# Designed miniproteins, single chains, continued (3), part 60

Each design is a single chain, and the fold is of that chain. pLDDT is the mean over its residues in the fold that is shown.

## One batch from the design tools (miniprotein)

Design m10215
Fold by ESMFold2-Fast:
Structure m10215 (fold): chain A 66 residues (1-66)
Amino acid sequence: SDQEALARAEARGQAHLPLIRNTNEAIEQLDKLGLGSLDAQARVAQLTAAGRSAEEAVAAVKAAEA
């Protein structure tokens, strides 16, 4: 039913909220550090999609740029 489809869409949205939040937070932190390149943003997106936190994604990009 449409109600069941909506409930599943809401559940998927809730599951994606940490990913969106972590990705945005990591990108903002990298921009403040002058490391917010397109390559860095792509790496952040890959890491957060793999379940890494914003802090872990930032640390990984910083290590790769050192």
Scores: mean pLDDT 74

Design m10216
Fold by ESMFold2-Fast:
Structure m10216 (fold): chain A 71 residues (1-71)
Amino acid sequence: SRQQEADDAVAGARGNIEKAKEYIEKGDKLNASKYITAAGVLLTAAEWLGADPERIAELRKEINEVKEKLD
């Protein structure tokens, strides 16, 4: 269902955000950048699929916080 696809995209975005954070802690900015980019793509898909706007906003904030640490 579209709801299941939205939930899967949200879960994927969360997983990629957590991986990006792990790579930042290791000082691996290249891999962190790859995972945070993937998280952004999945979050856009989740939003298009009708995921909860509050959940999208929370994850978008986390993505932006990770991106700041990469600069």
Scores: mean pLDDT 88

Design m10217
Fold by ESMFold2-Fast:
Structure m10217 (fold): chain A 80 residues (1-80)
Amino acid sequence: MKSIKMDKETGKEYKELIEDAARLLRAGLTEEQVVAHLVEKYGVSESEARRIVRDARRLLAGQLEIKEDEDYVTFTEKLP
């Protein structure tokens, strides 16, 4: 099980990126279209955008848990 803990500001930003990507994937956009959107809107690299899309797919499959507390946002990958 892979878990990443980010400070609240960075983690909230990353959460917003994952949620935006998941919304677009649910709307029927391809992975390539979502990557292009993230690069254009948020200024992330293509490699970072691909990572975000991967995590968004995990979120949609119920394989990513996002927990917020006062100081941190924790992203936990769940095994299938």
Scores: mean pLDDT 81

Design m10218
Fold by ESMFold2-Fast:
Structure m10218 (fold): chain A 97 residues (1-97)
Amino acid sequence: NVTKAGAAFLAGDYETAAKHYEEAIKEDPDNPQLWENLGNVYFAAEDYEKAAEAYEKAAKLDPDNSSIWYNLSKVYSELDGKEKKAEEYRQKAEELG
């Protein structure tokens, strides 16, 4: 349930938030907003590799959404050796927004 996932996220319960978003994604796997929200949960939990994976799925589903490309830039900035990819995604976000 997206509402329960959002409430858990705001409470800092990232494990519960991720579980509820994963359940929502199982019902609607082509919804980019659910993948972006899951990425936000993993990013807040400092699981940057899982956050990047979720955001990449969101970007594939909604390539014109500047917020997703901005989030990809942020997460790749936290990953060692990914500075060029972070800059590429930042430029993509600026191009769209």
Scores: mean pLDDT 86

Design m10219
Fold by ESMFold2-Fast:
Structure m10219 (fold): chain A 59 residues (1-59)
Amino acid sequence: SEEELKAGAEAGLERLVAAGADPEKAKELIDKALEAALAGKAEEARAAVDEAVAEAEAA
């Protein structure tokens, strides 16, 4: 559901920031993932999440 996607995005952002990601960049990537997921583009949403995780790992 939309509510579950939004909750997941919030939790994901918190975890990325806790891992050392830049908050502004992490939010931008998570927002892109949420937008794609809400549009029904599940594969694009997962790709955006993977990019956000990679960004946190690179920080």
Scores: mean pLDDT 76

Design m10220
Fold by ESMFold2-Fast:
Structure m10220 (fold): chain A 71 residues (1-71)
Amino acid sequence: SKEEAIELVERALRFAELTRAPGVDHLRKALQALKEGNYEEAIKHLERAIELLGDSPVGETARRALELLKE
């Protein structure tokens, strides 16, 4: 659901901020877009965050959020 996607992005952002991971700014922008109901913009920022995070656990969490948004 969209609500589950928001929770996953919030979780990914929390970990990214703690680890000072690349892509944290894109996770923040994705979360803001989701809260505004702008799913198209949220998807774009999530895809950019995933590129920067790579195959990390935070990147995997962001990928799960992206899959929920595409459902």
Scores: mean pLDDT 83

Design m10221
Fold by ESMFold2-Fast:
Structure m10221 (fold): chain A 66 residues (1-66)
Amino acid sequence: GAAELAAIQRRAAEELAMGAASLKAGPAYAAEPLEATSTRVVGRVEAESGTFLVTIDLTTGAVTVE
């Protein structure tokens, strides 16, 4: 439902920010969801060292950071 999607999007945004921080990118300034489906979430994270594209595959649990 809508509440579950909102929770998933919030969690994805937090994971995107954490991913950027874990790469020693410095503090994450913003996380923006670009795509949210039942199988995939794609977001853009802006951090001190640059901008990162993060893809989370909800089917496999795989996370990709570029």
Scores: mean pLDDT 67

Design m10222
Fold by ESMFold2-Fast:
Structure m10222 (fold): chain A 61 residues (1-61)
Amino acid sequence: MEEEVVEALNRFIDALNAAKDADPETVERAYRLIDEALASTDPEEQVRLLKEAVKLLEASQ
């Protein structure tokens, strides 16, 4: 993985761990975004999707 993708993924993991009280639908949506990011072959698109997942989880706190 590109270093930028690894950094974005680590940020997502931190946000997921912090969002313990997030509703199941929000968590499911975040996992869907990470699945789309990991399926992408474009590192820039991967970073963008991971940042969207983080933003979604942070908004749920």
Scores: mean pLDDT 76

Design m10223
Fold by ESMFold2-Fast:
Structure m10223 (fold): chain A 56 residues (1-56)
Amino acid sequence: DKAEKLAVAERIAASVAYHLGKEAGEKVKKAMMEAIAKGASLDEVVKIAIKTINES
């Protein structure tokens, strides 16, 4: 369900922005949205979020 993936991505991005700052939140959101556009599963979206946070 694409809508569910988008909702999860928005929630994760908001949490990252709150704890690590707006720039980190936007970077994570962009990475997750790109993955969702390519058909990534919910598990893959979460893994991409974690990877992006660790790389920032």
Scores: mean pLDDT 81

Design m10224
Fold by ESMFold2-Fast:
Structure m10224 (fold): chain A 105 residues (1-105)
Amino acid sequence: SAEAWYNLGSVLKNLNKLDEAVEAYKQAIELKPDFAEAWNALGFVLKNLNKLDEAIEAYKQAIELKPDFAEAWKNLAVVLEDKINSEPNPSEETLKLLEEAKQKA
């Protein structure tokens, strides 16, 4: 059932039904909280909704569950660059996390 919700989220994402995709991925995570791929997919959709801080947290959950998840590190780097470019004074923590994400991608 977690995989069914994840697959539904992926279909909704491809149809650009991003809010519905978020809900489907959240259902997958509720049923299987260690579903790293669902956390990564949730982050991607949240980034596309311009919910950058929520996207960062979703990607962090994916990499916490699967530290070798290169795609999640790459996606984290992209969203951190978007956040930094929107801020006149990015935090040292955000800049350090971006450097780590670029190395792990």
Scores: mean pLDDT 90

Design m10225
Fold by ESMFold2-Fast:
Structure m10225 (fold): chain A 60 residues (1-60)
Amino acid sequence: MHGYVFGLSKEQWEAAEKGEEVEADVIVLDPATGEWSRGRYRITPKAVYSTHVEGDVEPV
């Protein structure tokens, strides 16, 4: 799914800024539904903002 990702560590954030795939325990907002979920996700970053990462997210 497409999501806004919160709760990445500094190292995970830096990897996302480089366009690297990240696996992390995060909080994800689905922008289409407004639903929040917490869990372990594989994140393919598309955009990095000051507060969150936007990308494709898949439960692990």
Scores: mean pLDDT 85

Design m10226
Fold by ESMFold2-Fast:
Structure m10226 (fold): chain A 66 residues (1-66)
Amino acid sequence: MEELRERIERLEKEAEELKKQGFTKYADNVLKHIEEAEKALEKGDVEKARFHIDEAEGYIKYAKNV
C-alpha cells in the first residue's frame, strides 16, 4: 500500500512536468490512470491499483521517448 501511494505521488509530479512541456494528452492519460488507481486503493483492490499505476508509468515512458 505505501509503495503504491509513493508511486502515485511520483506519477502526479511527472504528469505536471509533462503538462508544462506541452505533452498534455500524455499527462491527461497519466492523471486518469492515477485517479483510477486511487479509487482502487480506496476499495482495497491492490491488483487493480497496480495495473493502473503500470499503465500511467507506460505513458510517461512513451512521452519521454518521443
Scores: mean pLDDT 81

Design m10227
Fold by ESMFold2-Fast:
Structure m10227 (fold): chain A 55 residues (1-55)
Amino acid sequence: GAELERAIENLIRGAAQLIRDLGEAVARQMVRREAKELGIEERAEELFEEALRLA
């Protein structure tokens, strides 16, 4: 739903900022944790790749 879609967009943008500021390892850890909390842990790698594209 719209809530999950917004959470995913925020996760990707936050991860992109972390990649720029603190590097990939920190961002990857955050994406895995947030994806798990959202119940979409299986999408963590996909979402991290989107963050890399945006960074």
Scores: mean pLDDT 86

Design m10228
Fold by ESMFold2-Fast:
Structure m10228 (fold): chain A 85 residues (1-85)
Amino acid sequence: MSAEDYVRLGRGYLKQGKYEEAIKAFEKALELDPNNARAWEVLGEAYYKLGKLDEAIKYYQKAIDINPNNTRAKELLKKVEKEKA
C-alpha cells in the first residue's frame, strides 16, 4: 500500500466513526511519507474526534508547517485552540 492508500483507508474509518483505526492508518501513511500534509491534517481530525485536543493541535500545526496554504487545517487549529483555552 502507498501513503495515499493509507490516507484513503483512514478516511474510510473516520466516516465509520472508527477513530482509533483511522489513526493507525494515518500513522502508516506518515511512516511512508512524513511530508504528507493531508495525512497530518486527517490525523489531527481523528484525535479531535477522540477528544485529544493537544494531539489534534500538534498534528494540524504539522500540516500547516508542510503546507502553509492549507486553509482547512488553519481553521481547525483555531477552533481546537479556542476549545482548549
Scores: mean pLDDT 85

Design m10229
Fold by ESMFold2-Fast:
Structure m10229 (fold): chain A 60 residues (1-60)
Amino acid sequence: MREEALEAFEKGDYEKALELATPVERQVLIAAKEQGWDVEGVRSGLRVAELGLQHRAELA
């Protein structure tokens, strides 16, 4: 994820963070906001989302 998107999320500018994010990153940012994650939580969620996409490709 771009550092500008993470900075926007940390500042509470969720709209800007979502605009800078890919569709996968956008889902992680939405979940992070709902669950009150910090920036490190967002980074961990991105790793999980990336692994989830890899598993979907391997199962197809």
Scores: mean pLDDT 70

Design m10230
Fold by ESMFold2-Fast:
Structure m10230 (fold): chain A 74 residues (1-74)
Amino acid sequence: SEEAKKVLEEVEKALKELEEEIKKNPDMPVSEFYEKLLELSKLIKKASEVVDEQVVNKLKQRLSDLALEYSRLR
């Protein structure tokens, strides 16, 4: 659906923005990083209302992978 596509594009954009921000500022405070992860988690929860469960689970996995990458950059 068009609604699902728009929500997915918003989540993809937010994920890319956080990935870029981590690369530009690897010394980002843990508290700030987790606040941004929480906001992404909220967007993924919003997506769960219109997007297939399997796709939502992949987004949750990507969020988890992003947290691991943040840890590796420090």
Scores: mean pLDDT 81

Design m10231
Fold by ESMFold2-Fast:
Structure m10231 (fold): chain A 53 residues (1-53)
Amino acid sequence: LERRIELLREDLRHPEDPENAMARITLAVEQTVNNGASPEEVIERLEEELRKL
C-alpha cells in the first residue's frame, strides 16, 4: 500500500526533471542504436526528447 502512494508521488514529482530526462534520452538513444538505426535516427531521437523537455 505505501509503495502505491510512493509511486503516485514520484509520478507527480515532475516527470520532466532534467535528470530523469537525461536518463530517458540515454535509453532512447541506446535502444535506437541497438535496433540497428542510422546515426541520423539517433540524432533525430535526441532532438525529439530534448524538445519535449
Scores: mean pLDDT 67

Design m10234
Fold by ESMFold2-Fast:
Structure m10234 (fold): chain A 55 residues (1-55)
Amino acid sequence: SVEELKKEALELAKKIGGEVAVKILEREYQELAKTVGEEEAVKRLLENLKKNLAK
């Protein structure tokens, strides 16, 4: 579940901003996971990525 969400988030980041976006996502994930946990961190970041694609 968490691994599938990570894959989806990485693919969306690549579509939005390429390698730079992926690096930013990885850093944000590491920081957020320390405060809210891995699964919740991935879900929040994935929702933000989906909102960016909907514009």
Scores: mean pLDDT 78

Design m10235
Fold by ESMFold2-Fast:
Structure m10235 (fold): chain A 108 residues (1-108)
Amino acid sequence: MAGEATIRALAAGLSAEEALALGEAAAPDDPEGLRAARKIAELAELEKNKDKNEEKILELAREALEALEAVILEKARAAGREVSEEELKEIEERKKEILKEVEEYLKK
């Protein structure tokens, strides 16, 4: 999964370019996953200068979370499974939690 592979690579301390390359290699036929991976890689580069890019980091974090939601929905569809309203609510609540953590991180 492109987005997941990119997140794992970034968490392991790899560069945004390396993380994106791993995401692309993991899912060459996954356009939504690649879109998520690109947003995550761009966010990681901006985070290096977070004191100058706070607003753009927050905006891209929202876009990355939206792209990851699209990946989750597409995978469920590919597996022949409908995403329940409960799962959609959990995704929305988790997105809000992550955005709050990003906002708190940027204020430090």
Scores: mean pLDDT 66

Design m10236
Fold by ESMFold2-Fast:
Structure m10236 (fold): chain A 91 residues (1-91)
Amino acid sequence: DLAEVDQRLEQGLRVGRLEAQVSLFVLYQLAKDEGRTELARWLEEQLRRLLGEPTVDEAYERLLAALREAGLHGTADLLERIRNPPPPVPR
């Protein structure tokens, strides 16, 4: 059924977009922590544009809500930990 395949594809694309946005936020936080100022600025701009928010803080809140709405609770919890990090630990 093409309609079923299309629905699965749309869901996969939506999840993929959310995962890409989480990856951009993770890279943004790492770029800031590493002093990679130009990369951090570019990633902040991408996050604001992709989520349609004027600030990275508002983009974070929108992304967090979207992840929970999509049922990606583990990813949302990871994003919250990245926003409110424990003491620095080497990867």
Scores: mean pLDDT 75

Design m10237
Fold by ESMFold2-Fast:
Structure m10237 (fold): chain A 84 residues (1-84)
Amino acid sequence: SMEEEAERLIREAERLIREAQRRIDQGQYQEARDLAMEALRKAMEALRLSRTKELIQRAIGLAISAIGLGFEASLKLGVPMPSA
Protein backbone atom coordinates (compact mmCIF):
# COMPACT_ATOMS: atom_id res chain seq x y z
CA SER A 1 0.00 0.00 0.00
CA MET A 2 1.00 3.65 -0.32
CA GLU A 3 1.04 3.93 3.48
CA GLU A 4 3.47 0.98 3.79
CA GLU A 5 5.69 2.55 1.11
CA ALA A 6 5.60 5.94 2.93
CA GLU A 7 6.59 4.16 6.20
CA ARG A 8 9.51 2.41 4.44
CA LEU A 9 10.74 5.72 2.95
CA ILE A 10 10.42 7.39 6.38
CA ARG A 11 12.58 4.63 7.95
CA GLU A 12 15.14 4.98 5.13
CA ALA A 13 15.26 8.77 5.63
CA GLU A 14 15.70 8.30 9.40
CA ARG A 15 18.64 5.92 8.82
CA LEU A 16 20.24 8.30 6.29
CA ILE A 17 19.85 11.26 8.70
CA ARG A 18 21.58 9.28 11.49
CA GLU A 19 24.39 8.33 9.07
CA ALA A 20 24.75 11.97 7.89
CA GLN A 21 25.02 13.19 11.51
CA ARG A 22 27.70 10.54 12.18
CA ARG A 23 29.66 11.71 9.14
CA ILE A 24 29.44 15.37 10.30
CA ASP A 25 30.68 14.33 13.78
CA GLN A 26 33.66 12.62 12.07
CA GLY A 27 34.47 15.62 9.83
CA GLN A 28 33.34 13.75 6.68
CA TYR A 29 31.35 16.69 5.31
CA GLN A 30 31.19 15.60 1.65
CA GLU A 31 29.71 12.21 2.61
CA ALA A 32 27.37 13.89 5.13
CA ARG A 33 26.13 16.30 2.43
CA ASP A 34 25.41 13.45 -0.01
CA LEU A 35 23.60 11.40 2.67
CA ALA A 36 21.56 14.42 3.82
CA MET A 37 20.45 15.13 0.24
CA GLU A 38 19.47 11.46 -0.24
CA ALA A 39 17.50 11.63 3.04
CA LEU A 40 15.74 14.78 1.76
CA ARG A 41 14.73 12.98 -1.46
CA LYS A 42 13.36 10.01 0.54
CA ALA A 43 11.48 12.30 2.96
CA MET A 44 9.93 14.27 0.07
CA GLU A 45 8.82 11.04 -1.65
CA ALA A 46 7.34 9.83 1.67
CA LEU A 47 5.48 13.15 1.95
CA ARG A 48 4.06 12.68 -1.58
CA LEU A 49 2.73 9.22 -0.61
CA SER A 50 1.50 10.22 2.88
CA ARG A 51 -2.27 10.45 3.44
CA THR A 52 -2.47 10.71 7.25
CA LYS A 53 -1.60 13.73 9.40
CA GLU A 54 0.90 11.61 11.38
CA LEU A 55 2.83 10.43 8.30
CA ILE A 56 2.76 13.93 6.75
CA GLN A 57 4.17 15.46 9.97
CA ARG A 58 6.90 12.78 10.22
CA ALA A 59 7.91 13.26 6.57
CA ILE A 60 8.03 17.08 6.95
CA GLY A 61 10.13 16.77 10.13
CA LEU A 62 12.62 14.49 8.37
CA ALA A 63 12.83 16.84 5.36
CA ILE A 64 13.60 19.77 7.71
CA SER A 65 16.28 17.70 9.52
CA ALA A 66 17.84 16.67 6.19
CA ILE A 67 17.90 20.30 4.96
CA GLY A 68 19.60 21.39 8.20
CA LEU A 69 22.29 18.68 7.97
CA GLY A 70 22.84 19.36 4.26
CA PHE A 71 23.23 23.08 4.99
CA GLU A 72 25.65 22.44 7.90
CA ALA A 73 27.81 20.08 5.78
CA SER A 74 27.75 22.49 2.81
CA LEU A 75 28.77 25.39 5.08
CA LYS A 76 31.68 23.33 6.50
CA LEU A 77 32.81 22.55 2.92
CA GLY A 78 32.46 26.22 1.87
CA VAL A 79 30.06 25.29 -0.96
CA PRO A 80 26.40 26.14 -1.69
CA MET A 81 23.72 23.65 -0.65
CA PRO A 82 22.70 21.39 -3.57
CA SER A 83 19.19 21.51 -5.05
CA ALA A 84 16.77 18.77 -3.95
Scores: mean pLDDT 88

Design m10238
Fold by ESMFold2-Fast:
Structure m10238 (fold): chain A 86 residues (1-86)
Amino acid sequence: KEKIDEIIKNAKSPEEAAKELEKLGYKVVFVRPDDVAKPGVSYPVGPTGLRLLYRIDPERARELLRQAVEEANKKSDDKTVYLLEE
């Protein structure tokens, strides 16, 4: 888990981090504001509510999406990593 954080910190982009994690046998899931709900990600207002909020208050929506990704990573199995793709 510490090694995962180091890879993410050292990567120049989310795509580079994903490629490096995939080489180590991890499954990477990208979370986007306009995507269908991802298994393992708990959206505070639901995916439809978050999408609507993003049109009204994009800063608040981004904060909630970031929190959802952090929560998913905390509850994730050791083989899956969630990354925010903006």
Scores: mean pLDDT 68

Design m10239
Fold by ESMFold2-Fast:
Structure m10239 (fold): chain A 69 residues (1-69)
Amino acid sequence: LRERARRFAESLAGLSDAEQDELVAETRATSPPRVAELVERGVRAIRAGDMEAAIEAFEEALRLIEEEE
């Protein structure tokens, strides 16, 4: 999970702000609210330069998807 979260965060950090906003909007439309909230948190952390917080948020989102709560 952490390796996937890290790869995802690094990929997102390479995107423009507009592309990141589109991803957040798509996640909000297609995912459970908790997953969407975690993705939004991760994107905000990337914009703040906090890669560790972004990885943690994406790891939690991936865990929720895989565990199917």
Scores: mean pLDDT 77

Design m10240
Fold by ESMFold2-Fast:
Structure m10240 (fold): chain A 54 residues (1-54)
Amino acid sequence: SLVDEVRNKILEEAKKLGLTDEQIAELKRVLDANRDKTPVELADIAVEKIRELF
């Protein structure tokens, strides 16, 4: 699904930005809890979580 594609791309880009394995695991947990959201909402949730982790 498009939601799964966006999720996987977010995780790939976050890893390239140098997030730790622990930070990636936390981001993945939050994204997986919100897979019922639209792709845009999932991206917004990801941005907020990344801001929280930094």
Scores: mean pLDDT 82

Design m10241
Fold by ESMFold2-Fast:
Structure m10241 (fold): chain A 110 residues (1-110)
Amino acid sequence: MKVTAKSEAEVLGGVRARIAVDVAVTQDEKTGSYIAKGTGTVTALDGPVRATLEIYVKDKKTGEEKLIAKSEPVLVRPGETATLTVEARIDRKDDVEVIGKLTAEAAPLP
């Protein structure tokens, strides 16, 4: 089984934010299972944003993409930084790509 990792990040709604995504894939030596850990960092620059981090697994043969983990949405106020973390175990034996997706969308303050 070959496992590769990819990070995607998007800012939506006409606001500025600094965003960073990292996806680490490790193999558990005891079980041989792969563990994907996504970490997203969002700094809101000029407006409040709601941030969500998702982990998808893509089958390299079929192109099928499946959501396996999702963070709770986090409201980030202007000038603040939030860190989002999600972790998922990969039970597939096929060649897969792990995709971490961070979305920061313009949100009204409550």
Scores: mean pLDDT 80

Design m10242
Fold by ESMFold2-Fast:
Structure m10242 (fold): chain A 59 residues (1-59)
Amino acid sequence: ADAMLEEARRAIAAGRYEEAARLLLETLFKHPSQEVRERAAELARELPPELREIVLSHL
């Protein structure tokens, strides 16, 4: 989970929002814990509205 969340954070910093959204969704599917959901929600706030809603709908 941590490695994928760090990769998602790097993708956001690079403006690769679609890659970041995919990494967040994959992390949620593979590691469904409250801590991971909270961290994914914080990172999703940095995404464009359409991608943000997709990630948040899986929380």
Scores: mean pLDDT 80

Design m10243
Fold by ESMFold2-Fast:
Structure m10243 (fold): chain A 78 residues (1-78)
Amino acid sequence: MDEALELIREAARALRAGDYERALELAEEALRLAEAEGEAGRPYRMAALHLLAQAHRALGDEEGAAAALAELHALGGP
């Protein structure tokens, strides 16, 4: 949990700095760790998916952004 949260924070910082590829890598790792926690990881999965969508969009990967948003919607996100 704490590791996934720290990766989410680092990914958000990378997005603000314009380091979109780094933000993508950090958000992907955060998502992987959150998925391993099952239902307890759900809030972190949602946060990681939101960051993934932003990073993919910033990199021009419209399909990747759409996939992340679709998974976020399935989890009950906006």
Scores: mean pLDDT 83

Design m10244
Fold by ESMFold2-Fast:
Structure m10244 (fold): chain A 75 residues (1-75)
Amino acid sequence: MMSVKEQLEKVVEEVLEKLKKGELSEDEANELFREEAGKILEKAVEEGLISPEEAKKLADEAFELYEKKLEELKA
Protein backbone atom coordinates (compact mmCIF):
# COMPACT_ATOMS: atom_id res chain seq x y z
CA MET A 1 0.00 0.00 0.00
CA MET A 2 1.28 3.49 -0.84
CA SER A 3 2.39 5.79 1.97
CA VAL A 4 0.56 9.12 2.43
CA LYS A 5 3.63 10.89 0.98
CA GLU A 6 3.60 8.60 -2.10
CA GLN A 7 -0.16 9.20 -2.56
CA LEU A 8 0.43 12.98 -2.52
CA GLU A 9 3.34 12.69 -5.00
CA LYS A 10 1.09 10.63 -7.30
CA VAL A 11 -1.61 13.35 -7.17
CA VAL A 12 1.02 15.96 -8.14
CA GLU A 13 2.10 13.82 -11.12
CA GLU A 14 -1.45 13.04 -12.30
CA VAL A 15 -2.72 16.64 -12.05
CA LEU A 16 0.35 18.07 -13.83
CA GLU A 17 0.14 15.38 -16.55
CA LYS A 18 -3.46 16.49 -17.27
CA LEU A 19 -2.32 20.13 -17.33
CA LYS A 20 0.57 19.24 -19.70
CA LYS A 21 -1.90 17.50 -22.07
CA GLY A 22 -4.19 20.56 -22.05
CA GLU A 23 -7.00 18.65 -20.30
CA LEU A 24 -7.06 21.21 -17.45
CA SER A 25 -6.37 24.92 -17.18
CA GLU A 26 -3.84 26.04 -14.55
CA ASP A 27 -6.68 27.23 -12.28
CA GLU A 28 -8.49 23.87 -12.67
CA ALA A 29 -5.24 21.97 -11.96
CA ASN A 30 -4.63 24.06 -8.82
CA GLU A 31 -8.19 23.36 -7.60
CA LEU A 32 -8.01 19.62 -8.36
CA PHE A 33 -4.63 19.33 -6.58
CA ARG A 34 -6.00 21.09 -3.45
CA GLU A 35 -9.15 18.91 -3.38
CA GLU A 36 -7.37 15.56 -3.92
CA ALA A 37 -4.47 16.33 -1.55
CA GLY A 38 -6.92 17.57 1.09
CA LYS A 39 -8.97 14.35 0.86
CA ILE A 40 -5.87 12.17 1.23
CA LEU A 41 -4.59 14.11 4.27
CA GLU A 42 -8.01 14.31 5.99
CA LYS A 43 -8.56 10.54 5.59
CA ALA A 44 -5.04 9.73 6.85
CA VAL A 45 -5.57 11.85 9.99
CA GLU A 46 -9.06 10.36 10.58
CA GLU A 47 -7.64 6.81 10.25
CA GLY A 48 -4.78 7.62 12.66
CA LEU A 49 -2.05 7.06 10.03
CA ILE A 50 -0.53 10.52 10.62
CA SER A 51 -0.92 13.31 13.19
CA PRO A 52 -2.46 16.70 12.29
CA GLU A 53 1.06 18.18 12.61
CA GLU A 54 2.45 15.61 10.15
CA ALA A 55 -0.47 16.32 7.81
CA LYS A 56 0.47 20.02 7.75
CA LYS A 57 4.12 19.18 6.97
CA LEU A 58 3.09 16.76 4.21
CA ALA A 59 0.68 19.35 2.78
CA ASP A 60 3.46 21.99 2.74
CA GLU A 61 5.89 19.52 1.09
CA ALA A 62 3.32 18.44 -1.54
CA PHE A 63 2.46 22.08 -2.33
CA GLU A 64 6.17 22.96 -2.74
CA LEU A 65 6.66 19.93 -5.02
CA TYR A 66 3.57 20.89 -7.06
CA GLU A 67 4.72 24.53 -7.49
CA LYS A 68 8.27 23.48 -8.41
CA LYS A 69 7.09 20.97 -11.04
CA LEU A 70 4.46 23.42 -12.35
CA GLU A 71 7.18 26.08 -12.83
CA GLU A 72 9.38 23.52 -14.64
CA LEU A 73 6.48 22.65 -17.00
CA LYS A 74 5.91 26.37 -17.78
CA ALA A 75 9.60 26.95 -18.59
Scores: mean pLDDT 83

Design m10245
Fold by ESMFold2-Fast:
Structure m10245 (fold): chain A 67 residues (1-67)
Amino acid sequence: MVSKEAEEHAVEGARNLALYLKTKDEEKKKLAEEHFKKAAELSPEIKKLLEELEEARKKVKEKEEQE
């Protein structure tokens, strides 16, 4: 089952990642990674969803690297 705390960490991670992409602030990147790590540690279901999302992103990058 997904805990509310794990969901909260996932949301906060996404928020900090968005700020990092806009500002290139390394502190925001570290906060995003820390929150995602905590979310994955608290919920195996969220961990699987994050892994599936990362795999999808890698597939897109593989196509671009074929250039």
Scores: mean pLDDT 73

Design m10246
Fold by ESMFold2-Fast:
Structure m10246 (fold): chain A 90 residues (1-90)
Amino acid sequence: VSSLLSPEERAGIVRGAAENARRAAEALRAGDVRSAVLHATAAALLLNAASDHPAYEEARRHLLEGLRALDAGDVEAAVRHLEEAAEALE
């Protein structure tokens, strides 16, 4: 597919997605839902821009489930999925 990103640039963006997913989980554990939504959304946007590769499907699934849990107010499920997304990207 049409991607102009170098492997190094893609790796950097994927690391950024992992960091944002981790920060989202940390914000939720601290009770900061607003920051969690911002970081989780940033993680999803970064991963979507960086790669459509099958290797990142698990991380994408966890980010999507984490965002759905946030929308539903299920903080425990959201933290779990966001942490699993970050781990899958490392």
Scores: mean pLDDT 79

Design m10247
Fold by ESMFold2-Fast:
Structure m10247 (fold): chain A 55 residues (1-55)
Amino acid sequence: MSEEEIKRGLEGVRRAAEEHGVSEEDVRAAEKAIREGNGKEAMRHVVRGILAAGA
């Protein structure tokens, strides 16, 4: 990921957490994955967090 993509990814994670009640653990895991350039892993953590909040 470029620096710009990392910035957008971090913003996306924050918005998902605010909108869907994603846990702090899932937010931290997604942020770490984004900072490491792993957008796929970041999306997995966000999706799991949304599903856990809705379940």
Scores: mean pLDDT 76

Design m10248
Fold by ESMFold2-Fast:
Structure m10248 (fold): chain A 60 residues (1-60)
Amino acid sequence: ELEKLLEVYEKYDPMLAEFLKRALEGAKNATEEEKQIFNEWLQRHLKDAEAIEARRKALA
């Protein structure tokens, strides 16, 4: 799922995808609370990315 999120962002915003990869590296060394916040943020953005892709396909 995370890899799919990165592929979507790489298509729409490659700089954001690179930033997200760096954030993931930071999360490996983060506190448990920081990891939890980051996971919630990722899940929300995954849903947003899927919604954007679905809307684009509907408009095609």
Scores: mean pLDDT 67

Design m10249
Fold by ESMFold2-Fast:
Structure m10249 (fold): chain A 77 residues (1-77)
Amino acid sequence: SMEEVKKELEKAIKDLEERLKRLETSQSPGRQAAIDALKEAIETLKKALESGDPELIREAVRKYVAATILAVGAELE
């Protein structure tokens, strides 16, 4: 349902906001790229949550996955 999709988007936003907070104190070489990707993904997820547009939801999920991979890489450095 759309309600379940919105709950997952809210969960994704919180996950990325926590990762962003951790990376703000990091000295990793990949930190800035990860921060930029996380901020863009959070913004797109928030727009997807507000609109419920399926195309925007797909875009937000794609950005979420990419940002998470970059953040995990930066956190392991």
Scores: mean pLDDT 85

Design m10250
Fold by ESMFold2-Fast:
Structure m10250 (fold): chain A 90 residues (1-90)
Amino acid sequence: MSMEKKEELEKKQEEAERNARLLRSAAMSFEASVSKEIGELLEEAARYYEEAAKNPEKLEENIEKAKELVDKVKELANSQIEGVREALEK
């Protein structure tokens, strides 16, 4: 029983860590040729995913904050850069 819950939690932490790495890579790409604001939002979202991976007690709260920032990036990307939106959907 407790082991099954631990496995689910570890999976969510791994997913948060992967998402943090993905968003940091996206932020670096944006710094070069797009709005600085988009890059800063992606870096902040990555930081929230990193905190979610490190602190299981606040995992859902940090994931929610990260997703909110990613949604803001998607809105900005939709008006300027289609390729960015597609990368963030994966």
Scores: mean pLDDT 75

Design m10251
Fold by ESMFold2-Fast:
Structure m10251 (fold): chain A 70 residues (1-70)
Amino acid sequence: HMEHRVINGYEVTKLPRILSREEAEALLAADPRIKAVVITDGRFILVLGEKLPTEVLIELAKEPGTWLIR
């Protein structure tokens, strides 16, 4: 099941599994409509692509997962 939200004007979709850094980089390269991919494990936050506002990162960091930003 995919979760979809809007946070500070960004379309945010939680992917069904945690992606590797390599998978996330490949996804960004393949689709120019994707602004960023955020991976969090509850301890670290990895942001690939466009720089996101701090308030968006705080919301996404509340649970582990992979987030697609459009």
Scores: mean pLDDT 81

Design m10252
Fold by ESMFold2-Fast:
Parts: C-alpha cells; sequence; structure tokens
Structure m10252 (fold): chain A 70 residues (1-70)
C-alpha cells in the first residue's frame, strides 16, 4: 500500500511538473514538491504506526498546503 501510494503520487507529480514547466510557474512547482515530500513522509510514519508523528507533521506543513490551494 505505501509503495502504491508513493507510485501514484510520483506519477501525478510528473504530470503536474510538466504542466507547470510549460507555464513557467517555478514558485508553484517548488511549493508542490515540498508538499509532496511532506505527504510521503506522513505516509511512511503512518505505515510504521507512528500516527501521532504523522499528525504533527501534517499540522506543521498545513501552511504550505494552504498556499498551494490558494
Amino acid sequence: ELEEARRKLEEEMRRARALLEERGDERTLALMERVAEALLEQLELAHAGRLEEAARLRAERAPELRALAA
């Protein structure tokens, strides 16, 4: 499951990266990459049963998620 989630995220990131590169939006691309990195770390912590650490990381990274959504 963790490997499958990682593959799907990487595939979506490849598609988004190509679109953002075409637009020349380097700022959004960099933000998206940071968000994806945080999501992968959260998935790894959750898979290891470290749910409290995963929740803490999610809260810590919430501002970046909001910036990406805006």
Scores: mean pLDDT 73

